# Designs tried in a protein design run: designed miniproteins, single chains, continued (2). Part 114

Each design is a single chain, and the fold is of that chain. pLDDT is the mean over its residues in the fold that is shown.

## One batch from the design tools (miniprotein)

Design m7974
Fold by ESMFold2-Fast:
Structure m7974 (fold): chain A 62 residues (1-62)
Amino acid sequence: MDEYIEKLIELAEKRDLQGIVEEMKNIVKKYGKEFGIELRERLKGKIPREALWAVDVGIITG
């Protein structure tokens, strides 16, 4: 869990929204949507709104 949070924060700092979408799709494919939703909740307040939206897109499309 924590290593994925760190990776997603790094992508958000680089403004790599497409990278966030693809990373979340891979996470959802491997661990399921519930894991992706939990990860999203832990990212609230840690990344910008646009990056959090990219997380949501990755969950919905994974």
Scores: mean pLDDT 82

Design m7975
Fold by ESMFold2-Fast:
Structure m7975 (fold): chain A 95 residues (1-95)
Amino acid sequence: MAEAERLTAEGGALLAEAYDLAGRGAPFEEVVALYRQALGRFREAVRLAPGDPALIAALTAGIAQLDDILARTPKTPELEALRAELRALLEEARK
């Protein structure tokens, strides 16, 4: 669906921005805010088009990005929670 495709693309763009900012040492609050915005788009995309390969790929990429960040930084409960939420959405999207 066009709406779900748009939300998946917006979520993917927000993930790319958040990951780039994290790599450049941007303020933690700004990085978390972008991941939360991406998560909101992905939640709506999962509701509209579960099973979409592009959505599954975007969620998988987001989880890999957060795994990379969490491996390189001290534990960050907010990013751990966001990773858990993305994993839950990925399982829902696979239905």
Scores: mean pLDDT 83

Design m7976
Fold by ESMFold2-Fast:
Structure m7976 (fold): chain A 75 residues (1-75)
Amino acid sequence: MEAEELKERALEKAREMRAFADQLAKVNPQLGEAARFLALGLEGAAKQIETDPELGKRLAESNIEAADAFLARVA
């Protein structure tokens, strides 16, 4: 995947995680915080792609995988 495509995917996933965090926080504040933490990680990885593309791509892939695993467990 090209760096720009991976950056866009990470930012889209971050928005999804933020929306989900707001819903989760109403019934389980700790799960809401976990989802927000994942969103921050995705946003950080997207920013890192601009500074260090190799590290940023690896961080984005890991954070997307972690977010997908979280959604699979709680959704």
Scores: mean pLDDT 83

Design m7977
Fold by ESMFold2-Fast:
Structure m7977 (fold): chain A 87 residues (1-87)
Amino acid sequence: SAKAKEIEELKENAIKSFKSYDYALENAEKYGLDKEEIEKKFEEEVKELIEELRKKGVEEEVIKEFEEAVKNKDYEKVAEIIVKVLE
């Protein structure tokens, strides 16, 4: 179904996005990037996602799981939580 395909694409895009931030942070000096600005942008994106989860009525326990997954760089778990909210 179209919805299932959209959810799968959102999951893949979320994982790619978070891995891209990790890559940028690890290679900031090599590419002349501002590590502090990258970290700030990543933190802002995470805060926006948490706010959207709350807006969709997601339980605080699930939001804590999301925050812990981000902290542990478990981006597959992060994407899994997003998919579960959209179902």
Scores: mean pLDDT 76

Design m7978
Fold by ESMFold2-Fast:
Structure m7978 (fold): chain A 140 residues (1-140)
Amino acid sequence: SKVAEEFIEALRKGDVERLKEVAPKLTPEDLREIAKLSDEEIANIVLGVFIQAQLGETKLIDEIVSILLDLIEKFYDEVPEGAYRLAKIALGLITSFPHLVSVETLEKAVKVFEKMAEKYPERFQEDYNILKKLLEKKKA
């Protein structure tokens, strides 16, 4: 779908304004396409966002992570594989760049992943544990 392609391209470019426009348009069908993203493609998206953040857009990572968390919570029940791919991107951004993620966004991540781990523990329990430890360290 064009909406899924536009969303992925906006992620690669770190285009927060475009992400805010296209994210609300994503359907379960679009998330089934996102579910096809490889681990290499996810790593390339994370690297792309990092490069943009290094160019002086310090709020970029925090805003992208927040958008991804909203989508994960919206779709994790209907399209768990698509939500899982978005969760991998969000985790890659948080774990690679924890200093660029706000306490508020990290608290949101912990809550979203806790809810997902209750329903899909095999997919999200380890990720939830990682996020909880990062939040404890950031508050210390």
Scores: mean pLDDT 85

Design m7979
Fold by ESMFold2-Fast:
Structure m7979 (fold): chain A 140 residues (1-140)
Amino acid sequence: MKEEIRKKIEELIKTLEKAIQALKNGDVYTALDYVVKALEILVELGKLLGMPDERLAQFEADLERVRKLVEEFKKTGDPKVAAEAIDAAITALNRALSEVSRLIREKYPELDEDVKKLEELATQLIMALRFVKYDLEKEA
């Protein structure tokens, strides 16, 4: 169990790093695909950590909202849709990461350093997403 959680944290860290790199390269499409992947990993972590079904359903609803907006952005190329996808993604990431980080620290305090790195990368990604949203809204 602990090893499965550690592997999912490592996968999540790599996914967040790839999202940040895609944003640095100006590739918003690829970045949003990695954000969807990060949210999928957060839902899987929630399941492994024994999160209640009603809380998991809320996270899965957030993920589906982000997925639909990302797919609409891919169809339309509309910067307003991209901005809405970014807002939904930031909300979903903040909500899921806060709860998952809390549960990991409670059940596996030895993973605190991994959680700190995860939180630092998520903060960097959220800041980068906010800057991209600002630029998209300015051009629209």
Scores: mean pLDDT 88

Design m7980
Fold by ESMFold2-Fast:
Order: C-alpha cells, then sequence, then structure tokens
Structure m7980 (fold): chain A 59 residues (1-59)
C-alpha cells in the first residue's frame, strides 16, 4: 500500500504538470506518517510555492 500511495502522489503531481521524484514522494509520505490525505496536502502546498517543473526547491 505504501507503493500505491507513492504512485498516487506522483500521478497527482503529473496532473498538475509536475515531475515528482519517487524519493521525494516517499519523504512527503513519511512526513505525513503514511497519511495519503496529509501527503497530498503537503504536495499541493509545495506546488503552490511555485517550484515550477520540479517540486524540489530547485526548478
Amino acid sequence: SEEEMIEELIEYAKSKGLDLPRELARKILEGSSGDLRLALGLLDMMIKDGNGKVIPYKP
């Protein structure tokens, strides 16, 4: 189920036109204690910060 949650985060980022590295998706999920809803919220905040094409702090 962890891999399924990671894939969901990656697909969500892709739907926003962004490429989310698998390692970062895993870290977001870990920071959310495995809660996909919290992880999606964190990811959405990172996207809204204007990261451009890549979610990590460098575009």
Scores: mean pLDDT 71

Design m7981
Fold by ESMFold2-Fast:
Structure m7981 (fold): chain A 81 residues (1-81)
Amino acid sequence: SLEEELRKKLQEIYKKLREETVPEGLAFWFEARGYPEAAEIVRKEGPKNLAEAMRKAAQVARERGDDTLAEIMEAFAKEFE
């Protein structure tokens, strides 16, 4: 049916966003903010498990004293579970 075809297409789009587009966008953002270590984690591990990659990136932010960024990243990690 048209509904089933659309649902399948949306799932394919969301998978590509989750495994490619979102990890690369986040990595670029971390690099721009001065966290190249966090960017590398998200780029390498994000496609496999974005939530876990975000939690590791949050830990890098905490170790550098940016607790606010770490809290935001931990909140986003829960959304990607």
Scores: mean pLDDT 81

Design m7982
Fold by ESMFold2-Fast:
Structure m7982 (fold): chain A 83 residues (1-83)
Amino acid sequence: LEKRIEELEERIRELEKERKEIEAAGDTLAAARVQLEINRARTSLEQARKYLEQGDIDAAKQYIDAAEEAIKRAEEIIEKAKA
């Protein structure tokens, strides 16, 4: 599960770069929506780490899945903004 969290953190860093590009291009609404999903993903990964420290693997997996969903939504917003 730690590897999954690290992979998602790397995807979030890539989303931050793409958000800045979209913002620089003038699509401030799309950039704001991406930022919202990035914030949701980060919060979920923080919760996942806390549950892993407590040994609650099932709760940790649920928060990892929630982070993946938020990242997926951000990626879709970016794809549409670049199209």
Scores: mean pLDDT 86

Design m7983
Fold by ESMFold2-Fast:
Structure m7983 (fold): chain A 74 residues (1-74)
Amino acid sequence: MSEEERLKALAEEFIKHAQELMDLLLAQQRFDRARQVIEEARRVVEQLKAQGAPQEVIEMLEKAVRELEERLAA
């Protein structure tokens, strides 16, 4: 298994768990905590970009962060 394949798999799992956590926080009306989760996710994406992570992984994570932001705004 390549490092790129491993990072992609980890990114997919991270996205799934972040979405599950967001659903739970929104159901509980914990909007401040939901915003913190999005801010932390953005920081992780920026750190991965700085470290030269594969573009495909970055695009997947950026798309997921946008989707989480859209959920919070709805």
Scores: mean pLDDT 80

Design m7984
Fold by ESMFold2-Fast:
Structure m7984 (fold): chain A 70 residues (1-70)
Amino acid sequence: SRADLDAQAQQFIDTARSLLPQVPELSEKIIQLAQYLLGNPDLSRAEQLELLKEISELLNEMLVELRKKE
């Protein structure tokens, strides 16, 4: 549902904001994409899935970067 999608996007924003000090570039990109997803309710299903895919790829990059810093 749209409410579930909005909740997921908000979780991405909250997580990325908490990680800004450690991985600023990746965190900023995740925030931008998730905010775009939240702010554009007229996005097609295909556009929503592509944004979620991009966010997932950035989250994987973030995990790799965090492991290098710990």
Scores: mean pLDDT 83

Design m7985
Fold by ESMFold2-Fast:
Structure m7985 (fold): chain A 69 residues (1-69)
Amino acid sequence: KVVEERISAETVARQLIALGMLPEDFDPSKITREEAEEMAELLKRMLGLESAEVVEEDGKLYIVMKKRE
């Protein structure tokens, strides 16, 4: 069964900064779609996800993660 999680790109960027994977001077409120796609690729690799896709909803970027149980 596939489990789907949706998380804002801002929250992901904040967590990656805390893990030392993004610079501390990176502005998580000004993420471009291209930057969000880079973060999705990194999450997919780190967490072994089936997919990680960038979605824009109401002007806000999200990363949709899919993992098999």
Scores: mean pLDDT 78

Design m7986
Fold by ESMFold2-Fast:
Structure m7986 (fold): chain A 65 residues (1-65)
Amino acid sequence: MESAKEAIKLLEKAKKAGSLVFVIIGLKGRLSASVSGKTREAAEKAYDEAIERIKKGEDASVHLD
């Protein structure tokens, strides 16, 4: 649960910064996330999907064109 909160916070921060690509590598039982979008709008959708997957306790790999 703690690792999920940290991952969500980082994903939200990256979304606000306008990053088109963002990766969190989970080590030792922490969740991983990989997010990219061809446009800012696609990236924002990818971040939202990744956040929802992380909330469910799942690794997230969301790459949208």
Scores: mean pLDDT 78

Design m7987
Fold by ESMFold2-Fast:
Structure m7987 (fold): chain A 76 residues (1-76)
Amino acid sequence: SVEELIKQLDSKDRKTVDEAAIKLIALGREELEKIVDELLKNKSLVGQAIANILRGEPAVIVGGKELLQALVALLR
């Protein structure tokens, strides 16, 4: 579920965070826009980066190669 993926963004395991973020981005911009407030409340840099990109605000972009590619695609 989307709620479970958001919870996984708070994981101490970087791979779990990156995989959850990639799965959330794969849901598409429309679905992500519905949960932007929940992403902004997330304490992880990745959750906040996704939310800030959707809002057209400055974002700190960090993560593995696959996550960085997904975040860059979301900007376009």
Scores: mean pLDDT 77

Design m7988
Fold by ESMFold2-Fast:
Structure m7988 (fold): chain A 63 residues (1-63)
Amino acid sequence: EFEEEVLEALALIRVAIAKKNGDYESAIETLREALGRISNPQIKARLEETLADLEKKLEKAKA
């Protein structure tokens, strides 16, 4: 029942730490791993939105 919500929370915490360090590549990898393990469409939608934001930030960081 709460397994996927826990996976979401852990992924978002790891993403927040990676973002603080400017490590957008690790943040993106963390989200992709979580998305592969989550089947709940509402949770997937939230993580996909966060992934899209991180991909845009990574493009700017590589410029």
Scores: mean pLDDT 80

Design m7989
Fold by ESMFold2-Fast:
Structure m7989 (fold): chain A 80 residues (1-80)
Amino acid sequence: MEQQAKRELAVIDATISVFRISAEMGDDLENLLEGLKELRRRAEEIRKEMSSNSEIQKEVDELLRRIDELERELRRLREA
């Protein structure tokens, strides 16, 4: 259902923000990278199940973009 999908996306959004803060505080970058892979898998699942809902598709695309950005940021931090 749309409401359940939106709640799930909100949880993913909040978790991305927590992972960013954790990285800035010096947490284990490899564990955070693994967590981002799990978030991406969940977002892709929602995208597949809600394929006919254009609003949900836009929200998933934005979250996947933010996951990809944070993944690149974490890789830079690991190499710096």
Scores: mean pLDDT 83

Design m7990
Fold by ESMFold2-Fast:
Structure m7990 (fold): chain A 101 residues (1-101)
Amino acid sequence: SLEEELEKRAAEYEKTPVVLDVPAEQRDLLGYLATAAQKAIEAGVPKGLAMVFLDAGARLIRAGQVDLARKYADEILKAAENGDLEKIKEIAVRMLKAARQ
């Protein structure tokens, strides 16, 4: 169900802009997540999939899970640098699951 939810949200975000809202003090971390999203797109990740993990990251920040959001941003940047698209998808599923808990 999480993989199906990821695919559905990714398809929606290909066409619909996502609104990101985080506390002002976490704006730099949101910028870091946005950088990870851009690097993932440059590595070949569809825009919609990149927007799913960016949205999940923003939700983690709002939930006070700042360290977890940063960890996932670091993992995505590393996977993007290695061209590991399957790893980026795996991380996105994990972020989506964590953002719901």
Scores: mean pLDDT 82

Design m7991
Fold by ESMFold2-Fast:
Structure m7991 (fold): chain A 100 residues (1-100)
Amino acid sequence: SLPELLREAAEKVRELFLKAYEIAQKNNDEDILKLVEEARKLFSELFNAILEGKPKEEIQKLADEFIKVLREIAKKTNDPEIQKLADEVEELLRKIVAEK
């Protein structure tokens, strides 16, 4: 179930990033683009930490930092679909951390 949770989280994160990029391009919003780039870096660090079997505390810290940036993206885009995706990603990350 952990590989399935990771796959679902990655798919929802990709959808969120795509929607945020579309909004940023439409509105010429450099701040949203920077937040998406920050979120991509944090997601890469989080995913690598999970795959490397890092301590639960380190994974939780990275997950919290990642979710914080997703919430900032949701706030700046003011898009209900992005907010829903952020909620779903947060729930999936809670389940992933619990599996450790």
Scores: mean pLDDT 87

Design m7992
Fold by ESMFold2-Fast:
Structure m7992 (fold): chain A 80 residues (1-80)
Amino acid sequence: SEEDKLVEEMEKEIERLDAAATSEGGRVNLRAIKAMEALLEHPDNPKVRELLRKAVEEARKYDSPIFKTLAEAGEALLEA
């Protein structure tokens, strides 16, 4: 489907950005932001929701106020 194609494109873009990033923290931040953007554009897509859940889990690995805030924002979007 078109939605499946969009999710695949987003995941490929995240992987490309991960490879280009200079820090692991930068990669995690960018991944979470991209996943949140995708959910805001496609809130009813279960695959996009799964992508954001994965990004939240990655952010939660880092004991940092910034990543905690990103994870909480992502969780709030998933609950809506």
Scores: mean pLDDT 71

Design m7993
Fold by ESMFold2-Fast:
Structure m7993 (fold): chain A 86 residues (1-86)
Amino acid sequence: SQGFVDRLYQALLEAGVPEERAKKVADAFGSNLEGVIMTGEVIRRVNSDINNLKNTLKTGKSVEEALETTKFTFVDGDKIIKALKE
């Protein structure tokens, strides 16, 4: 799960998201993956979700808009958005 957290964090930083906000998003994403059994299919889907978020951020959308647009398979996007508002 740490590998996914690190990859999402880097994608957010590359998109110009401030470090503190990028860390909150990546940490919340990692917490939502706790308890998920990492099979090859799950790993593939999580990687696809991260790539979809990265591509949406490249279109100039805000972090919140990108999280709402990206349909995560194993992560509740609403929980990540809530973490940003705390």
Scores: mean pLDDT 78

Design m7994
Fold by ESMFold2-Fast:
Order: structure tokens, then C-alpha cells, then sequence
Structure m7994 (fold): chain A 115 residues (1-115)
């Protein structure tokens, strides 16, 4: 639990230059409020870490919107949050991302990028 928060927070700091405190808060909220979306989120982090998708503006914008839904005092409705998740999933599929990978497999791949 704690180890997963640390890994996600480190990825957010490295990939998006988010401060450590905010990154940790986002990671904790994802695991507590949206655990079912964890696989989608980890897949998106891995996708934007690769050279081929790193500069994809649509994918980066969709992931940024996902991150915004996990910030405190956000004004997103449940309907808007669901649409953000759907948009991110469709973009990942468009880029040929394998969405069938387990959380454990995605975490191990992310650890390698952070090393």
C-alpha cells in the first residue's frame, strides 16, 4: 500500500514535475477513492514515459485531466470524471497500449523507469 503510493508519487514528480507533497496526495486519493482506475492510470504513466508517446499532446492532456480529478476541492461532477476516464482509455487503445496488464506487472515496469 505505502510502497505503491511512493512509486506513483515518484513517477508524477519525474514525469510531470509535480511537487512531492501534491504527488503523494494524488497517489493516496487514487488508491482510496478510485482503486478500480489504478490499472488505467499506471498504463497511462508508462505510455507517456516512452519516447514514441512522450510528446503526444492529446494523451498528456487527458492524463492531466485525470490528475485534476484527484486534486482536493475539484469542481468535477461524477459524470465529467467518468468521461475523463473513458477519454483516457480510448486514447491509450488508439496508441496500441496493452490495457490487459496486471497492476503488479505495470508497477514493475514503472520501477524500471524510475531507476
Amino acid sequence: KEELVEIIAKALVKLFNIDEETAREIAERLLEERPEELRLFLSALLAVSKPETRKDEELNEALAKFLQTLLPNNNWSEEEIEEVFKELEELLKKHGVDLSKSVEELVEELKKILS
Scores: mean pLDDT 77

Design m7995
Fold by ESMFold2-Fast:
Formats: C-alpha cells, structure tokens, sequence
Structure m7995 (fold): chain A 92 residues (1-92)
C-alpha cells in the first residue's frame, strides 16, 4: 500500500546518516504524498493522507538526535508544504 511505502521511506530517512540520501528520500516521500493528494477527491481522505505523512516526518524529527539543524529545517519545510498543498487541493 502507499502508506507502507511512506513508512519505509520515513524509516530510511531516520536511519540514513548521508545528507544527500536523506534529501533524495525526503523528496521522494514529498513527491509521492503530493501526487496522491492531487489524485484524491474526498476532503477527509486528503486530510488523513496529509496527516499520515506529516506525523511520520514529525516522528522522524522528534526521535532522531543524528539529524543536523539544516536537515530538520528541510523536513519542517516539507511538512509545511504538504499541509499547504492539502489545503489547496481541498479548496480546489
């Protein structure tokens, strides 16, 4: 399922010590999430998917001491982007 793919990507982000790999995985997770949000027509399903992705990234930030300040900022920007995009899709 798509949620299993997102969980695996989030796990790999937390486990990675390579900033380039983390950025690639983060971009893939964001891209998959935004694509799925665009394809969904039910506001509740859009909200639930966005929340699911955001919760995974929030957990990665909160529980990972190895992330640099720059990496945490990149993840925060992706969280904000997902939330803003979900609101945009619902309003559209």
Amino acid sequence: SIKDILRELARKIVESTDPAEQRRLLSKMAGITMLMLTAETDPQEITDLARFSVDLLEEAIARSSHLTAAQREEMRQVIDGIQEYANYVIAS
Scores: mean pLDDT 82

Design m7996
Fold by ESMFold2-Fast:
Formats: C-alpha cells, structure tokens, sequence
Structure m7996 (fold): chain A 75 residues (1-75)
C-alpha cells in the first residue's frame, strides 16, 4: 500500500528535525517493508523514531495510526 508508506514517510520527516536522519530512517523502513512485511516495517519505524529522540507516545501514535489506516484499506 504505497499511500500508507507515503503517509508514514511524511510523518517521519515531520517528527525528525535532522532531514538526513529522517531519510536514513525512511530508507530502513522501506527496506524492511520489501524484505519482510508492512507490520515489521511499522515496528522498525517506531524503534528508529524512539532511538532518534522522538517521544515514545508520539512514535506509538504514528504506529497505531498507520495500522488503523491499513485496516480501513482492507475493507
């Protein structure tokens, strides 16, 4: 679901102040999505955002929002 990936990438760029770090996180998320699954890509995004200094509550909000969007797109 390309639309959900684009939304996730936009959120990462918005939350991470360093644009270079944001792109590194996005690349790792895209790689995880292609090599494994979207669920594992979401978990990777959450972990990398927390490691980058994003508050855990905000990282969890993005994770939950993306999961809800996918569930909506399945119907």
Amino acid sequence: YDVVLEMLERAIRSLVEDPELAEKIINEVRKTYKEKSFDEALEKARELLIKAGVPEEKANAIYNSAKKTIETLKK
Scores: mean pLDDT 78

Design m7997
Fold by ESMFold2-Fast:
Structure m7997 (fold): chain A 68 residues (1-68)
Amino acid sequence: KSVEELIRAIVEGLLAGDVERARAAALELARQVGSTAGANAVGAAGAGVAAGDEEAAVEAGVAGVREA
C-alpha cells in the first residue's frame, strides 16, 4: 500500500471505530516511513478526524509524513 492509502486506512478506521484496522495501518506506515514520520502522520490525521473532515484528515496525515 502507498503512504496515502495507509493514512486513509488509519482515518477510515478511526472514523468507523475500528481500532484494530487503524492500529494495523499505523504500524505498517511506521515500518515504511519510520517511527517519527509515522507518529507525525498519525497525530496530524487524528487532529483532522477530531475536526470531522475525512479528506482534510488524510491530507494532514500526508503532510505530517512530508515534514518528517
Scores: mean pLDDT 76

Design m7998
Fold by ESMFold2-Fast:
Structure m7998 (fold): chain A 60 residues (1-60)
Amino acid sequence: SGREVVDAMGAGMVAANERLKERIEKMKTLPPEEGRKEMIDVLNEIAQAADDAYRAVLAA
């Protein structure tokens, strides 16, 4: 059933959010230019993870 996939993806998104908080704290210690680059990379990773999760839910 697709329910287990949805539950697992939900748990994965919560874990990813906690890691994101840690990366945001790290960015505060970087020079502004490096911090902006890191922010762009983080936003791209979030977009990819959301797209992957959406496709997995649809395929379940």
Scores: mean pLDDT 78

Design m7999
Fold by ESMFold2-Fast:
Structure m7999 (fold): chain A 87 residues (1-87)
Amino acid sequence: MVRYRIEIRFKLKDESVDENVRVEVYDEATGRVLAFNVSAKDAANTVVTVEVDAPDAPVKLKLLGAYGVDSGKEVEVEVEAKVRRLE
């Protein structure tokens, strides 16, 4: 197992969204779902850092979806991830 630091940046595509957004990402290396709540006003500048233990292999993330926390309505989100191997 190797520890990785993953920095995930979120950008809302629809600037009319004014509720908190739940973003779910699947980590293929560990089989885990990572979930984040992001404020709509902060989403353009929100960076979330998580640390995961994974096999010594490339970490691959899949976006599962993004949803308004109050409405449950699907929201379009652009997601960028930077992965760093820790010692």
Scores: mean pLDDT 68

Design m8000
Fold by ESMFold2-Fast:
Structure m8000 (fold): chain A 85 residues (1-85)
Amino acid sequence: RLELSAEERLIRILEGLGLDPEAVRADPSILDPQTRHQLEGLVVQEARDLAKAGKLDEALALLEEALKIFPDSERLRAERERILA
């Protein structure tokens, strides 16, 4: 497996949904609620998979990168708190 930065992992998730990472980072409000919900779900799942692999620092970094885009996301904040517990 390739070692990816948290920013690179988030870019992969955005591209996987057919989104332009630069457009989303510039204006997250372009996302409809369903696409945002799917994106948050994929970030949470990737963070959980990283945590299961013992990569807690990478999981937390990914959640922190996603929270820069969605600082009001209760779902992302809840997952971060769960990993820190």
Scores: mean pLDDT 81

